# Designed miniproteins, single chains, continued (3), part 72

Each design is a single chain, and the fold is of that chain. pLDDT is the mean over its residues in the fold that is shown.

## One batch from the design tools (miniprotein)

Design m10496
Fold by ESMFold2-Fast:
Structure m10496 (fold): chain A 99 residues (1-99)
Amino acid sequence: SMDKKLQEKLLRRLRELVARLRALVAELRAAAASGRADLAALRQRILDLEIELGILRIQIGVMKAAGIEPSPEIERLLEEADRLLAEARRLLAEIEAKL
């Protein structure tokens, strides 16, 4: 169905976003340990991922308004994205405090 295709597209984008957030958190942890960081580049990457998550949330909200319930995997990935983004912001603040 069209609803299934929309959910599959959102799920793919959300999986890609979570993978990029996991990679960013790993890089931030390495930067915090080494004391070397391009703060401007790291802030921009966090902002870009926050914007993309915001767009995906709007798209999911439109889907819900149309009577289409998000799959449990979409909800799980949204929760994971929120946790990873909070961790990225925390690590960036730690790096800024040490530099």
Scores: mean pLDDT 87

Design m10497
Fold by ESMFold2-Fast:
Structure m10497 (fold): chain A 77 residues (1-77)
Amino acid sequence: APDWPQEVIDALSELDFNYGQTLYLYQTGSPLSKIEEYTKKAIEAAKRAVELDPSLKDFADNVVDSVQKLLDDAKKK
């Protein structure tokens, strides 16, 4: 595994936490407003990770796509 700077580790940890929360809230049928809140936080964390390390772009883009799909599916329910 790469020995990332602490700022990158912090951004990736925020991304992982907010992604996990978005998935949990989606699976438990939580209010749309809560799913939107954590989706937005996950996207912002992904953006920060890419700004700190551009090599993470493909990884971050995949996470953003995943949370957007969860949010879109939640809006249809």
Scores: mean pLDDT 82

Design m10498
Fold by ESMFold2-Fast:
Structure m10498 (fold): chain A 100 residues (1-100)
Amino acid sequence: GEFREEAIKRLREMIEELKEILEELKELKKTAPEEIIEFIEKVIKRIEEAIEKLEEWLEKVETDESLTKEELQEIVLEAEILLGMVHLEYAMAKLLFKKS
């Protein structure tokens, strides 16, 4: 397959997933105990920053035809790592909410 098209598709899928997690955390915050609100707000901010970074990478992949396969693979790998970190923090937020 054309690796650039696969990278664009994967970045778009990751951005949508981050946006879904962001909305879920915003809903969770509405009924969260005061002691965990600060933690949820920090996670929300990190997800918003992650979305911005992924959107910047998506624009770069879409516009910079000079990017090598190795550079495209590195962008996708960095995006996957960032998504993984967000999933971990989201799981922690849900666990803290459940214990409260």
Scores: mean pLDDT 87

Design m10499
Fold by ESMFold2-Fast:
Structure m10499 (fold): chain A 96 residues (1-96)
Amino acid sequence: MRRRLILRLVGLSLRAIGILIDARKNGDKEKEELAKRLIELTLRLGRLVDEGVVSDEEAEELLELLEEALDNIDDPEKARELLEEVERRLEEIERR
């Protein structure tokens, strides 16, 4: 499971970087900010997975939320809500 999870995190990061580049090229400031936040949260989740402080089940749930945020990147309100939920859950894990 962990190897597949890491590969999905890497894939998500690469997709988000592609969106960031396209958003910058098109002058889409809102999409640029969402893509940056998604990259930051994906890296933060990857760090917690590497440190062994998050369960594989929790990591899968957070990854699914991040993937949903990426799929909804053109819906800024929905993307923001999903990213806020991921950030909240990551903060909870870090406080344990």
Scores: mean pLDDT 84

Design m10500
Fold by ESMFold2-Fast:
Structure m10500 (fold): chain A 83 residues (1-83)
Amino acid sequence: PSEDESALIVDGKIVYTKEPSPATGELYRVPSSSAPWAAVVTEDGREGVLYRDGTFEELSPGEFGARYAGAQIYDIGEQIDKE
């Protein structure tokens, strides 16, 4: 089966988002409508959403960046601002 154990890049790892890519270590804090907390990208180049439940789900690269393009961006090394 599928495993949501993709390396989440949010605090202490390299983040590479295909879309967009303003800087390295940036992640998009999506408003928790269902359970998503932030969108992260693994150094492997995989884009996924990190739910507040601690679940990581891989998303389409285009949809990942586009869906969270309007969300808040956080820089790597700088603790995620979650409230």
Scores: mean pLDDT 44

Design m10501
Fold by ESMFold2-Fast:
Structure m10501 (fold): chain A 72 residues (1-72)
Amino acid sequence: MKFSKEEKAAIVAYHLLTEGKMTPEEVAKFVKEKFGIEIEVTPGNIRALLTAAKKLVEVHPEEAKEILKEFL
């Protein structure tokens, strides 16, 4: 299965946010530097990202693990 660059970024961002090791602002900077994707840090955008990425991780747990290994 092939994920888009945006889906890969969402999975990585979800992991970093849910592990509590990085702030939303730090995660947005990481995603911009690693994937070239800009995330506006608003409560609505962060909630939407967490909801979408949680579904991706729940449906594709093995692929999510491989993406995390690739980028972290």
Scores: mean pLDDT 78

Design m10502
Fold by ESMFold2-Fast:
Structure m10502 (fold): chain A 78 residues (1-78)
Amino acid sequence: SLLEKGEEYFKKEDYKEAVKLYRQAISEDPQNAEAWLLLGRAYIKLGDTNAAFGYLSQALRLGADPAEVHALIKEAEA
């Protein structure tokens, strides 16, 4: 899947390619909370915390685990 391919790039620290795959997953299914969560996580690694907070907020609205979202927000604020 697109999310599995994105995760492989994320593990290699290729966050830009991971973002591309997560954006494609969102284009195919904009209700996929996991895709928005993973996009936000990738943007934290890229240092774009403002974009990350927007994507994590969307993930939360779509039913992402609040504990996972809060952990990522805390990482971004460190």
Scores: mean pLDDT 88

Design m10503
Fold by ESMFold2-Fast:
Structure m10503 (fold): chain A 97 residues (1-97)
Amino acid sequence: DPELEERLKLIEEEAKRNNLSPEEIELMRKLLSLDPDSDEAFDLASELTLILLKEKLHVSENELKKRELLRKVRKEYGDENLEKRKELGKEINKKLK
């Protein structure tokens, strides 16, 4: 899978550039081995994103929580439920300002 090979190369470069921990690299490799449509893959991707945003970008705790909730809403409500997804997104943004 050329996409998987490209993602593995990005993990290697990210480790060198951003001093990713061995634990973060292990989580990325585990994510790539999971079914991308699984709940496990979604939860692991969200967890890794929060770690990267917190540790590398120093994003606020409220912003991290907001992004996590918005990711869950996007997973639960696809394009067929776009209006509900927009409504929930606005509510999350209002509460976690």
Scores: mean pLDDT 65

Design m10504
Fold by ESMFold2-Fast:
Structure m10504 (fold): chain A 85 residues (1-85)
Amino acid sequence: SMGQKFKSIFSKLVDEILSKITNPGMRQELQLSSQAFLDTLDTWEKLGVSEEEFLKQVEVMISMESVINPLMGEALKKALEEVKK
């Protein structure tokens, strides 16, 4: 499914970013934020959220996270661009 593809791509991107971060506080913030989002994706899959609604929710999260947590926002944006191809 699109959600599973997104989850796979997003997880790999987050792991790549984490491998380059040496500050333990920044690493922990990204780990907690990304895990919370992955848990949200699992919930959406269980609830049968449509691909259209999934895309809308991810776009909203990209807009919010790009301001609050830019590393999370970039990972989400890149994962969305890749899953659409």
Scores: mean pLDDT 83

Design m10505
Fold by ESMFold2-Fast:
Structure m10505 (fold): chain A 86 residues (1-86)
Amino acid sequence: MLLEEGKRLLEEALEAARAGRVEEAARLALKAGEYFLKAGVPKAEVVLRLLPVVRLIAENVVAPEDLAAAEAAIAALEARAKALLA
């Protein structure tokens, strides 16, 4: 099932991100998003499902001086996605 495959890929992306394998995490997260979209998950919900991986990747790649701005941008995207689902 497309939805279950997307969930599996997302879990693998989270594991890769926690292990510092940023490029693998990004690849798996993008593939998970593709499967969610094919399964008919709304775009805003796909964004919300992927945000935990995006946060973990940001923590690994963003310079410390830019991290607060990156976190603010991610929080704004989360708020916008939630608003689109209301």
Scores: mean pLDDT 85

Design m10506
Fold by ESMFold2-Fast:
Structure m10506 (fold): chain A 92 residues (1-92)
Amino acid sequence: NEWVDELEKKYEEELKELEETLKKIVEEAKKAGVKDGQELLAWMSKNPELTAFVDAYRALLQATLADAPREEIEAKFKALLEAGKKVKEAVE
């Protein structure tokens, strides 16, 4: 899908930051005894900054499943990346 490739290139730096943020979230979750994806989501929902990130991710998934316009999916993707930056600041 050419559009997805264009998005990945356009947001390359933000995607790299998101990957680093997700690694830190997983490390902190493992320290807290989290063992699977469902426990991870439940653990994240207890922190306001992490809750905002989970909500942004769910919004992106809902838009994608509903075949929302590309501009709406891109806007929700940007919102997820911005939420990821705020989480990175909170966990450092």
Scores: mean pLDDT 76

Design m10507
Fold by ESMFold2-Fast:
Structure m10507 (fold): chain A 55 residues (1-55)
Amino acid sequence: SEKMETILEMGKANLSRAKTQEQRDLALKTVYGSAKIMISEKAAEEVVEKLKEYE
């Protein structure tokens, strides 16, 4: 979906700037919150798992 793709792009951009584990955790938490509000909790979990695979 368009919303899911937008959230994934945002997450990838935030992760690309993260240089420490703390910054990566914050980026993932931010993406989770956005996805949960905009789509659903299940979608938020799926987005975070996809982003973790890129690390």
Scores: mean pLDDT 79

Design m10508
Fold by ESMFold2-Fast:
Structure m10508 (fold): chain A 98 residues (1-98)
Amino acid sequence: MSRGIVTVTVTFTRPLPPPEAAELAAQVLKAITDAIRSTPGVKRVDSRVTRLTGSSVTLEFDVEGESMEAIRAAAEKAKEAASSVPGVASVQVEIRPA
């Protein structure tokens, strides 16, 4: 099995007050986590918010899969899922082996 850290940085369409930023961050976290878990070959995902501002959220996903190809597929689904959340302007995804 392979392990990787998928880092997702999301920029909001507008600056948000802290409660609204937290709600949007939670929606993005759920959408990405569900997308990663639904990816064939993914065995485990642990998720956390590493940075939250009024304009962006950075999320980190510790992903265990049967291959690095499965982890890359999960990262692509993560980007698509995050981009589909209302209030999201841009999504950047990075993968590093763990």
Scores: mean pLDDT 87

Design m10509
Fold by ESMFold2-Fast:
Structure m10509 (fold): chain A 96 residues (1-96)
Amino acid sequence: HMSADEAVKKILDEAEKLANEVRQAAMEDPERGRQLAEEGIKRIKELTEKYKAENDYDGRLKVTAAGHKGIALVNKALEEALAEYQRRKDEEERRK
């Protein structure tokens, strides 16, 4: 059992780890990056629901907000990594 503030920190820490993994994977393989992003979002949703069940109403609102923020972090990491991957490929083609 953990407090809402501890749950928020755990969700956001996990989201940052997942975002970094997604960014690294997408830079090597866009399809793998997309797959990891989908799996990561599912995991963040599962953690959010688990911690919501362990908290009162105010805690549940904080945990839900952290879940949404975590999902946004993973999506942003994927978007930025895919854009960088495409930029590098375009630059390589242009230099030929």
Scores: mean pLDDT 85

Design m10510
Fold by ESMFold2-Fast:
Structure m10510 (fold): chain A 67 residues (1-67)
Amino acid sequence: MVEEVTEEAIERIRRAPTPGEIAEIVTEAGRRLMEIEGSSGAEMSPRALAALHRLGREAGERIEELR
């Protein structure tokens, strides 16, 4: 599920036409990852943290492409 949410968000980021939409996608995906993994304790799992890092990387690359 974490992987599925991450891959879906990355596909959306790659097709997003504006930085604003990219930011919205990242925020939404991050919130979903927190709902899946974060309900148990104050710290996210290493898998969820890796997913968030990957989302940030893809978002940054896409934003640069839109320049």
Scores: mean pLDDT 75

Design m10511
Fold by ESMFold2-Fast:
Structure m10511 (fold): chain A 96 residues (1-96)
Amino acid sequence: SSEEIKLLEELIRLLNEAIEALKQGDIEKARKLIEEAIKLVEKGLEKNPDNVTFKSLKELLEEALKAVEQGDIEEALFYLGIALALAEMELAILRM
């Protein structure tokens, strides 16, 4: 619980920074931040392989990374937005 909370807080920070980077046109910074977010989610899955939320977060972030690589910034922002909302919801549930 405490370690999962810290992971989600760090993930939310990375996602907000990636969204801001894309809005500023800093594609390389956004790509790096999304790759760091994927690694963080993968670390969570190593501890809890059956965590449906973390599996969904990984899929959303991989789609966001693919969109960035294809130059589809609107699609990337869409997937990052869903990932952010999902991470914030999971964090709220764990803090109950």
Scores: mean pLDDT 89

Design m10512
Fold by ESMFold2-Fast:
Structure m10512 (fold): chain A 80 residues (1-80)
Amino acid sequence: MTPEERERQRERDLEVAKELLAKAFEISGNPELAKRAREAKTVEEVKEIADEASKTMQPNSKAASYLVAAYIAIIAAESL
């Protein structure tokens, strides 16, 4: 994979993580945090928002399922 292809994949994984995290917040009734997630510019910012969400979300909720999916996308972006 070229450096350019790797960077494009990282950007896609970051956008996926942001959208999944935003959906988790929308389901949990927090549209302001959903907006914050979509406006995040770096993997580090998305990870900080996800870590904040993990402290307050119920483990067996639909929102928690989206949060887990967001973490998988964050790990994919970090590993590139």
Scores: mean pLDDT 78

Design m10513
Fold by ESMFold2-Fast:
Order: C-alpha cells, then structure tokens, then sequence
Structure m10513 (fold): chain A 102 residues (1-102)
C-alpha cells in the first residue's frame, strides 16, 4: 500500500514547514518585530496540527489547519511588503478551506 508512504511524505513536509516558520518567528523575535514573530509562530503551530491530523488520516482537519497556517503566512508576507506572495498564500488558504468543507 502506497498510502502510508504518501502520508509519511506529507507529514515530513508539514513538519519542515513548521520548523521553517518557527525559525522565522525566533529571528523576528530577536529583531524586536513582535507582530511578525507572532504571525510566523501561529503558522508553525497550525502546520504542526496539520501534520498530526495527516498522521491520523483526518485529511479534512489537516486541510483546515494548513489553510490557517497559510492565512498567517499571508499576513506575515503582507507586513514585509511581499504582496505577490501574500496574495498567493491567501488564495491557497481559501482553496484549502473550501476543500476541507466538502
């Protein structure tokens, strides 16, 4: 069965995204940018929750948590002036939320 391998890959990617977001939060915390630090920290937390739901086979819950992670990242990129990446992440967040609701 290839389902377990696919799940392990998805979990690993979500854990990597969580780690990258946490490192960004720590970096902005050190620079005194509390707002950016909080947005990246929230994104990291939602990626960890998404990974947990993928491990449980609850893909709808995982999509919902991943959607929330993208929403927080969208806000972080908007504050940094990267409006193109912010809009891309916001659109992806909306698509994942719509998929989770079906």
Amino acid sequence: MEEQLQREIEVSLLLMAASVSRLAAENYEKKGDKKLAELYLQASRYYLEAARYVEQGDYAAALEKQSLAYEYLSQAYELQGNLEQSERLRQRSKELAEQAAK
Scores: mean pLDDT 87

Design m10514
Fold by ESMFold2-Fast:
Structure m10514 (fold): chain A 71 residues (1-71)
Amino acid sequence: MEKQKELAEKVTEETIKKIEEMIKKGASIDEITLVMQKAEKELKEKGVSEELIEEASKKIGEHTSKLVQEK
């Protein structure tokens, strides 16, 4: 469980950083959504629990919403 949590946190942080860079480059919301969906799919493919995937998706979405609201 803890190993899967570390993996989910790492993917979450990497995805958030990618989204931050994409927003700075003027990426569309559609492009950002695609990156978020890809991260969720990757976690599912790696066998991460549904609970941890949901938590990761929530964190990514929350951070993305904060960045978008500043525009």
Scores: mean pLDDT 78

Design m10515
Fold by ESMFold2-Fast:
Structure m10515 (fold): chain A 113 residues (1-113)
Amino acid sequence: SEEIEKLREEAIKSIDDLLEKAKKELLKAKTNEEKREIIRNFLENVQIVLLDVVEKLGLSKEFIEKLRKEMVELGKLVEELLKNVDNKEKTIELLDEIVERYKKMLDEAAEEA
């Protein structure tokens, strides 16, 4: 569906815009605790985008539960990211990996719809 593809494309753009904002704020951050707060806020906003798409697509409870389990597994990468905020290269690498996993979840949601 053209409407499903547009919803997916808008969600991907929102996530990319959030990632660019987070990367800029991380460059300005002075403490590891400020960096962790930026990362947590970014990831919460990305989850809001994903869950909004899932709601709009009217996906089954079983599929929503599958995505929630995938988000829980992603929590392990998030914990690794928060432990490595003092390493700029590792922080960017893990942020990009986490974003790619959320984009994959968006692809799965769009295909299920």
Scores: mean pLDDT 86

Design m10516
Fold by ESMFold2-Fast:
Structure m10516 (fold): chain A 71 residues (1-71)
Amino acid sequence: SAARRAQAAALFEQAKAQVKEAAARGDSAEINKVLADLERGLAALGASPTEIQQARLELSVIAAETVLEKL
């Protein structure tokens, strides 16, 4: 549904912000927790395994880019 898609997008944007903050601090444990929380949240909203893997990969790239920006 459109409502579930909107909730999934909001959940992703929240996770993105949290990953950026954790990566800026070098907190890999918090990054892993945010990724796990996002996976559970997206699954609960009916996201496919492919959609979940894509979201997780996107956030991992953002985390890596944030770390590189601090070098």
Scores: mean pLDDT 86

Design m10517
Fold by ESMFold2-Fast:
Structure m10517 (fold): chain A 90 residues (1-90)
Amino acid sequence: SELEKLLEEYNDIATEINESKDPEKAVELYKKGLELLKKIVENLPEDPELREAYKEELKLQNESLIEKLKSLGVPEEKAKELEKEAKEII
């Protein structure tokens, strides 16, 4: 499905972030992930229970990615801005 393809692309970006040693590159990848996240949300099932389940999983995954950005030395203020953007999308 389109949703499965988008989730796979998002997981590929998440993998690249997790393998990155460059905080600037990781931030750029995270921002690309935010654009993909918008498409994922648009393609979520209309069923409210399934939709919420996907959103909760995406929230947890994004929290993990933000912690990775911080571990790479991304400033706390910048990490909070990116986290806020993700929460506004999800």
Scores: mean pLDDT 86

Design m10518
Fold by ESMFold2-Fast:
Structure m10518 (fold): chain A 81 residues (1-81)
Amino acid sequence: SPYETLRQLVEEMEETLERLEKEYGSIFTEEQKKLYEEAKRLIKEVRELLEKKAPYSEILAKLLEAMKVLSELQKGVREAA
């Protein structure tokens, strides 16, 4: 189902966050720590929307916000390495 696909994407994002924290967490700047916490919070919000069976478009919009923050974190970490 479309919701199953969204759940899978959220799981992949959680896995990516865990990987970034494990590999680079000790060298995160204060800005990168904020991006990490923001991505973590947005992913949690997506999960809550999924559990509440919110409209697909609302879940997708929040997921895209989380993706953007995660992408910014990944870019920042890459530039610091």
Scores: mean pLDDT 85

Design m10519
Fold by ESMFold2-Fast:
Structure m10519 (fold): chain A 68 residues (1-68)
Amino acid sequence: MSELDRLMRELLLALAQLSEEERERLLTKLNVEGKKINADTSLSEEEKLEKIKEAVRRYLAEARELAA
């Protein structure tokens, strides 16, 4: 998925500017949230994708603020 792939690449680049501890913390939070979204049987695949994109955008914004 090109948009999600782009967002993930931007997130990883922003995380590379952070300390190892901050990077691990944000990645762990994203992983936990992503697992919850994927485990939600009430959501369609399209709804899951949109929620994952939204989560990545939030963590990307947080990573960019921390990297500034």
Scores: mean pLDDT 83

Design m10520
Fold by ESMFold2-Fast:
Structure m10520 (fold): chain A 82 residues (1-82)
Amino acid sequence: SMAHREEARKKFEEEAQAALNQINSLIQQGKYDDALQLIDQLLQGLDYNRPLLEKVLGEEEAERLIEEFRAQLEALKQQIES
């Protein structure tokens, strides 16, 4: 249903935002190794969970959400490694 797809999108966005908040908290605490480890785990998790997200949202929407979150994670990784 459309309601099920909207709920799945909202859940992904909420979980992504929570993860970004956690990474930023680790960075503010100077815990750079912990932040990098979490980023790498999340990047691996995106690839692993992609088929499930595609099944619920469709390929195009899943790709958009995954690549947006990936770009945010990669930007944070570059900031830490700079």
Scores: mean pLDDT 87

Design m10521
Fold by ESMFold2-Fast:
Structure m10521 (fold): chain A 76 residues (1-76)
Amino acid sequence: SADARALLDRAAEALLAGNFEEAGDYLALLRVRYPELAAKLAEDVNKAVQEIAESKDEEKRRELVEELRARGYAAI
């Protein structure tokens, strides 16, 4: 849905900016509104957050965020 995509986009933007707390807030809203989708994405999100947090390269971080976004869109 458009709402789920919007929440995922905002989470992705927050991750790209290094705002993990803000990203967590959007992901929490996704879990409340779309629990089945959030459950399917939970492990992928946790892995991506760890990889993004460890990345010191802005370009690589952007690639990881876009990969997570694409996987999320495919699950919606």
Scores: mean pLDDT 77

Design m10522
Fold by ESMFold2-Fast:
Structure m10522 (fold): chain A 87 residues (1-87)
Amino acid sequence: SQEELMEEIKKLIEEGKEKLLKAKTEEEKEKIFDELVEKLTPLIQKLSLEDAIKAAKEYVKALGEALGLSEEETELLTNILIDALES
């Protein structure tokens, strides 16, 4: 079931990334981001801590690529999410 949950999360992340890449306005990107966070949060909380960290890293990588974030910005966001999960 954890593997099925991870596959569902990966699918949502990829779908969200594709939507973000097609978004033309900042407002549209924010809406897609918020929707993706709302869908991912209840799934991630059902994962083990290790799998939740892995999912968070995949999410931030996809988001960073879609939004054109720098490597440093992507790493910072990843660390923030991991710290939140470990708390």
Scores: mean pLDDT 77

Design m10523
Fold by ESMFold2-Fast:
Structure m10523 (fold): chain A 97 residues (1-97)
Amino acid sequence: GAAQVAERNREGARRGAESFAELMHLRDEYNELKKQAEKDPSLKPEAETAKKRYEDFLARYGGSIAGMLAELSKDPAALAEFLQYARDIYERRKAEE
């Protein structure tokens, strides 16, 4: 029924938010290391490792994340909930580092 569809959509949004938060975290790690490597070339191997982690994750999950965002864009309330969950996960991860 409609209630089961709504619950599946919410669960999908939560799982997608976790994947999106991880993608944002990997992007931030790469961007920070890239900036550091521009100042200190000895950090270039670490920057390349972070880049590969980000690119590998994007290659595996980027299409799924994009598809989920496209579906969520049809429901502004669901999109807002998704973005809020992703932000909460991202900020929590950042605070734990």
Scores: mean pLDDT 78

Design m10524
Fold by ESMFold2-Fast:
Parts: C-alpha cells; structure tokens; sequence
Structure m10524 (fold): chain A 83 residues (1-83)
C-alpha cells in the first residue's frame, strides 16, 4: 500500500473538493457540495470509494448531468452512513 505524506493527502483532499464542487454545479445543488466538502475535511469519505466513482458514472448512463446526480447521491449516502 502507498503511504501518503500529510502534504500529499492535503493535495488529494483539495482535488476531491474540486471534483464534488463540479458535480454539484452540474446538478445545480450547491448545498450538496457544502456537505461533501465538510465530510472530506472530517474524514467521513474513503479515498478508495471516491476513486471508484468514475466507473460508477459510466454505469449510470450517457447523460453527464444524470451521471453526476447519481455520483452525488452515492457520496451523500456514504456521508450519512459514516455520520
């Protein structure tokens, strides 16, 4: 397993925050982005789970907004389970 430094972990978290912000913008739900950013800061989301989402996005279909909504809902459900 790859051991991440604090600096590398911070960079990954910042990228994930950008990714969830983009998803929320596509869906038109800024409150979801706020919830997910706070969850990332609190460590309520597993990085491995987040890395799997591009595969899930393809499974949800060909519509970008529909795929983004599915990913956003999956992320929010994961936060609810870990809260």
Amino acid sequence: SLVLTDEQLAEIKEQLKEDVTGLAELVGDPEAAKILIEAIDKGLLDLEFLHALPVRSRDFGSNEREAAAGILEALLEEVRKNS
Scores: mean pLDDT 69

Design m10525
Fold by ESMFold2-Fast:
Structure m10525 (fold): chain A 68 residues (1-68)
Amino acid sequence: SHILEAYERLRESAPDLPAAVLARLVAASLKDEPREVQLENLRELRRYHESRGEEEAVALVDELIARL
């Protein structure tokens, strides 16, 4: 997944930033992509954060999906 690769890269370069902040930054990088591409990538990012118990990041991604 392109978004997961971008997220992990950002996480490695900024390990002190909260997961929700990193999720918002990665989502912003997709702003010019078609809605369907943004939705697919955000759903993958949501599953990633859910699998890690990162509730604040999951809530943030759900908010972003709802606004597409």
Scores: mean pLDDT 85

Design m10526
Fold by ESMFold2-Fast:
Structure m10526 (fold): chain A 62 residues (1-62)
Amino acid sequence: MVELDEEKLKKEVKEAAEVLKTLDPEEVEKEYNKMLENGKIETEQQKKVKEAMEEALKMAKE
């Protein structure tokens, strides 16, 4: 049952940002962008995932 779950999404973004700090967030971002370009991601859920990934990468880099 998915009704926004903004708190869960926010928590997942923060946790992803922490994990990305241990990785190279620039490399992760480049790989993800290539997948989006080739994968033709265009559903609402996939757009949400892209936004969450961008936010997590931004938080990791600051």
Scores: mean pLDDT 63

Design m10527
Fold by ESMFold2-Fast:
Structure m10527 (fold): chain A 113 residues (1-113)
Amino acid sequence: MFKITKNELADKIIDGLRKAGLDDEEIEEAVERIQLAYADPEKYGLTKGDPNEDIIDENSSNFLFFSTLVRILTEGSSEPVTDIEEFEELLKKLEDPEIMRKGYENLKKIIPK
């Protein structure tokens, strides 16, 4: 069964942005945008997660929020992720520097301040 924690996902996103050549200011701004979206997901057309649950799996309330967040970063789309296998493929894209260079711009477009 696929399982990842919110902290493990956050580490993957930050590492991916850093490997893509983003500076500390750009990474901090990306984290701030993600925090804004998590605090008020409906404002950004996203599904509300469970703040008391650390795990992300196919049965958790967090799945739709965090899988859609990864799609925004990797593909620039807020369309819902349909299954866990698609989410696993999107997670692999977080390691691609060419994709993650665009990921920062995708966050700015979909989660404006």
Scores: mean pLDDT 80

Design m10528
Fold by ESMFold2-Fast:
Structure m10528 (fold): chain A 84 residues (1-84)
Amino acid sequence: MDQELIDRAVKHAKAAKENPDSPEAALHILGAATHVMEAAEQGALKEAYDAIRKAVGPEFADRVLEIAKSLAKALSGKEPELPE
């Protein structure tokens, strides 16, 4: 379900923000980006982005979205897009 993917993305983003100097922070950002990619494939990209933005702020949410788009493009040739 989309909500479960969104919840996992938010948890990873929060963990990365709490310990940004940890090497685990990079893994948590990647985890958040991966779940955002799955949410995007199901048409829930905006919901995932909005949830992460609310939890960790716009700058961090934008980093996760950029990583998700880059990974999607590199792996599948298709990039997730926000509506509009």
Scores: mean pLDDT 74

Design m10529
Fold by ESMFold2-Fast:
Structure m10529 (fold): chain A 84 residues (1-84)
Amino acid sequence: SEAEGKARTVVGAAQHLADSGLKINDEAAKQIAEALDEAVRAGHLPLVAEAYRNLRKLDPETAEKVLQYLSPEARAAIERALAA
């Protein structure tokens, strides 16, 4: 789906920046959260949980900012998936 592709692209770019030692600004963290919200609504929760887990491993500060910008529904779904 387009939502899945967008989420993969946005999170992949953020992971590449984090791996390169570059800081993700607040606006970029919000854009990542919006892409993940769309992917969760489209039914791609396993992909979103894996992408978030990878981001948290590379850049925990940005991962925390992304959680803050997620919808309550998407955040709860991701947190449940991470605990499974």
Scores: mean pLDDT 75

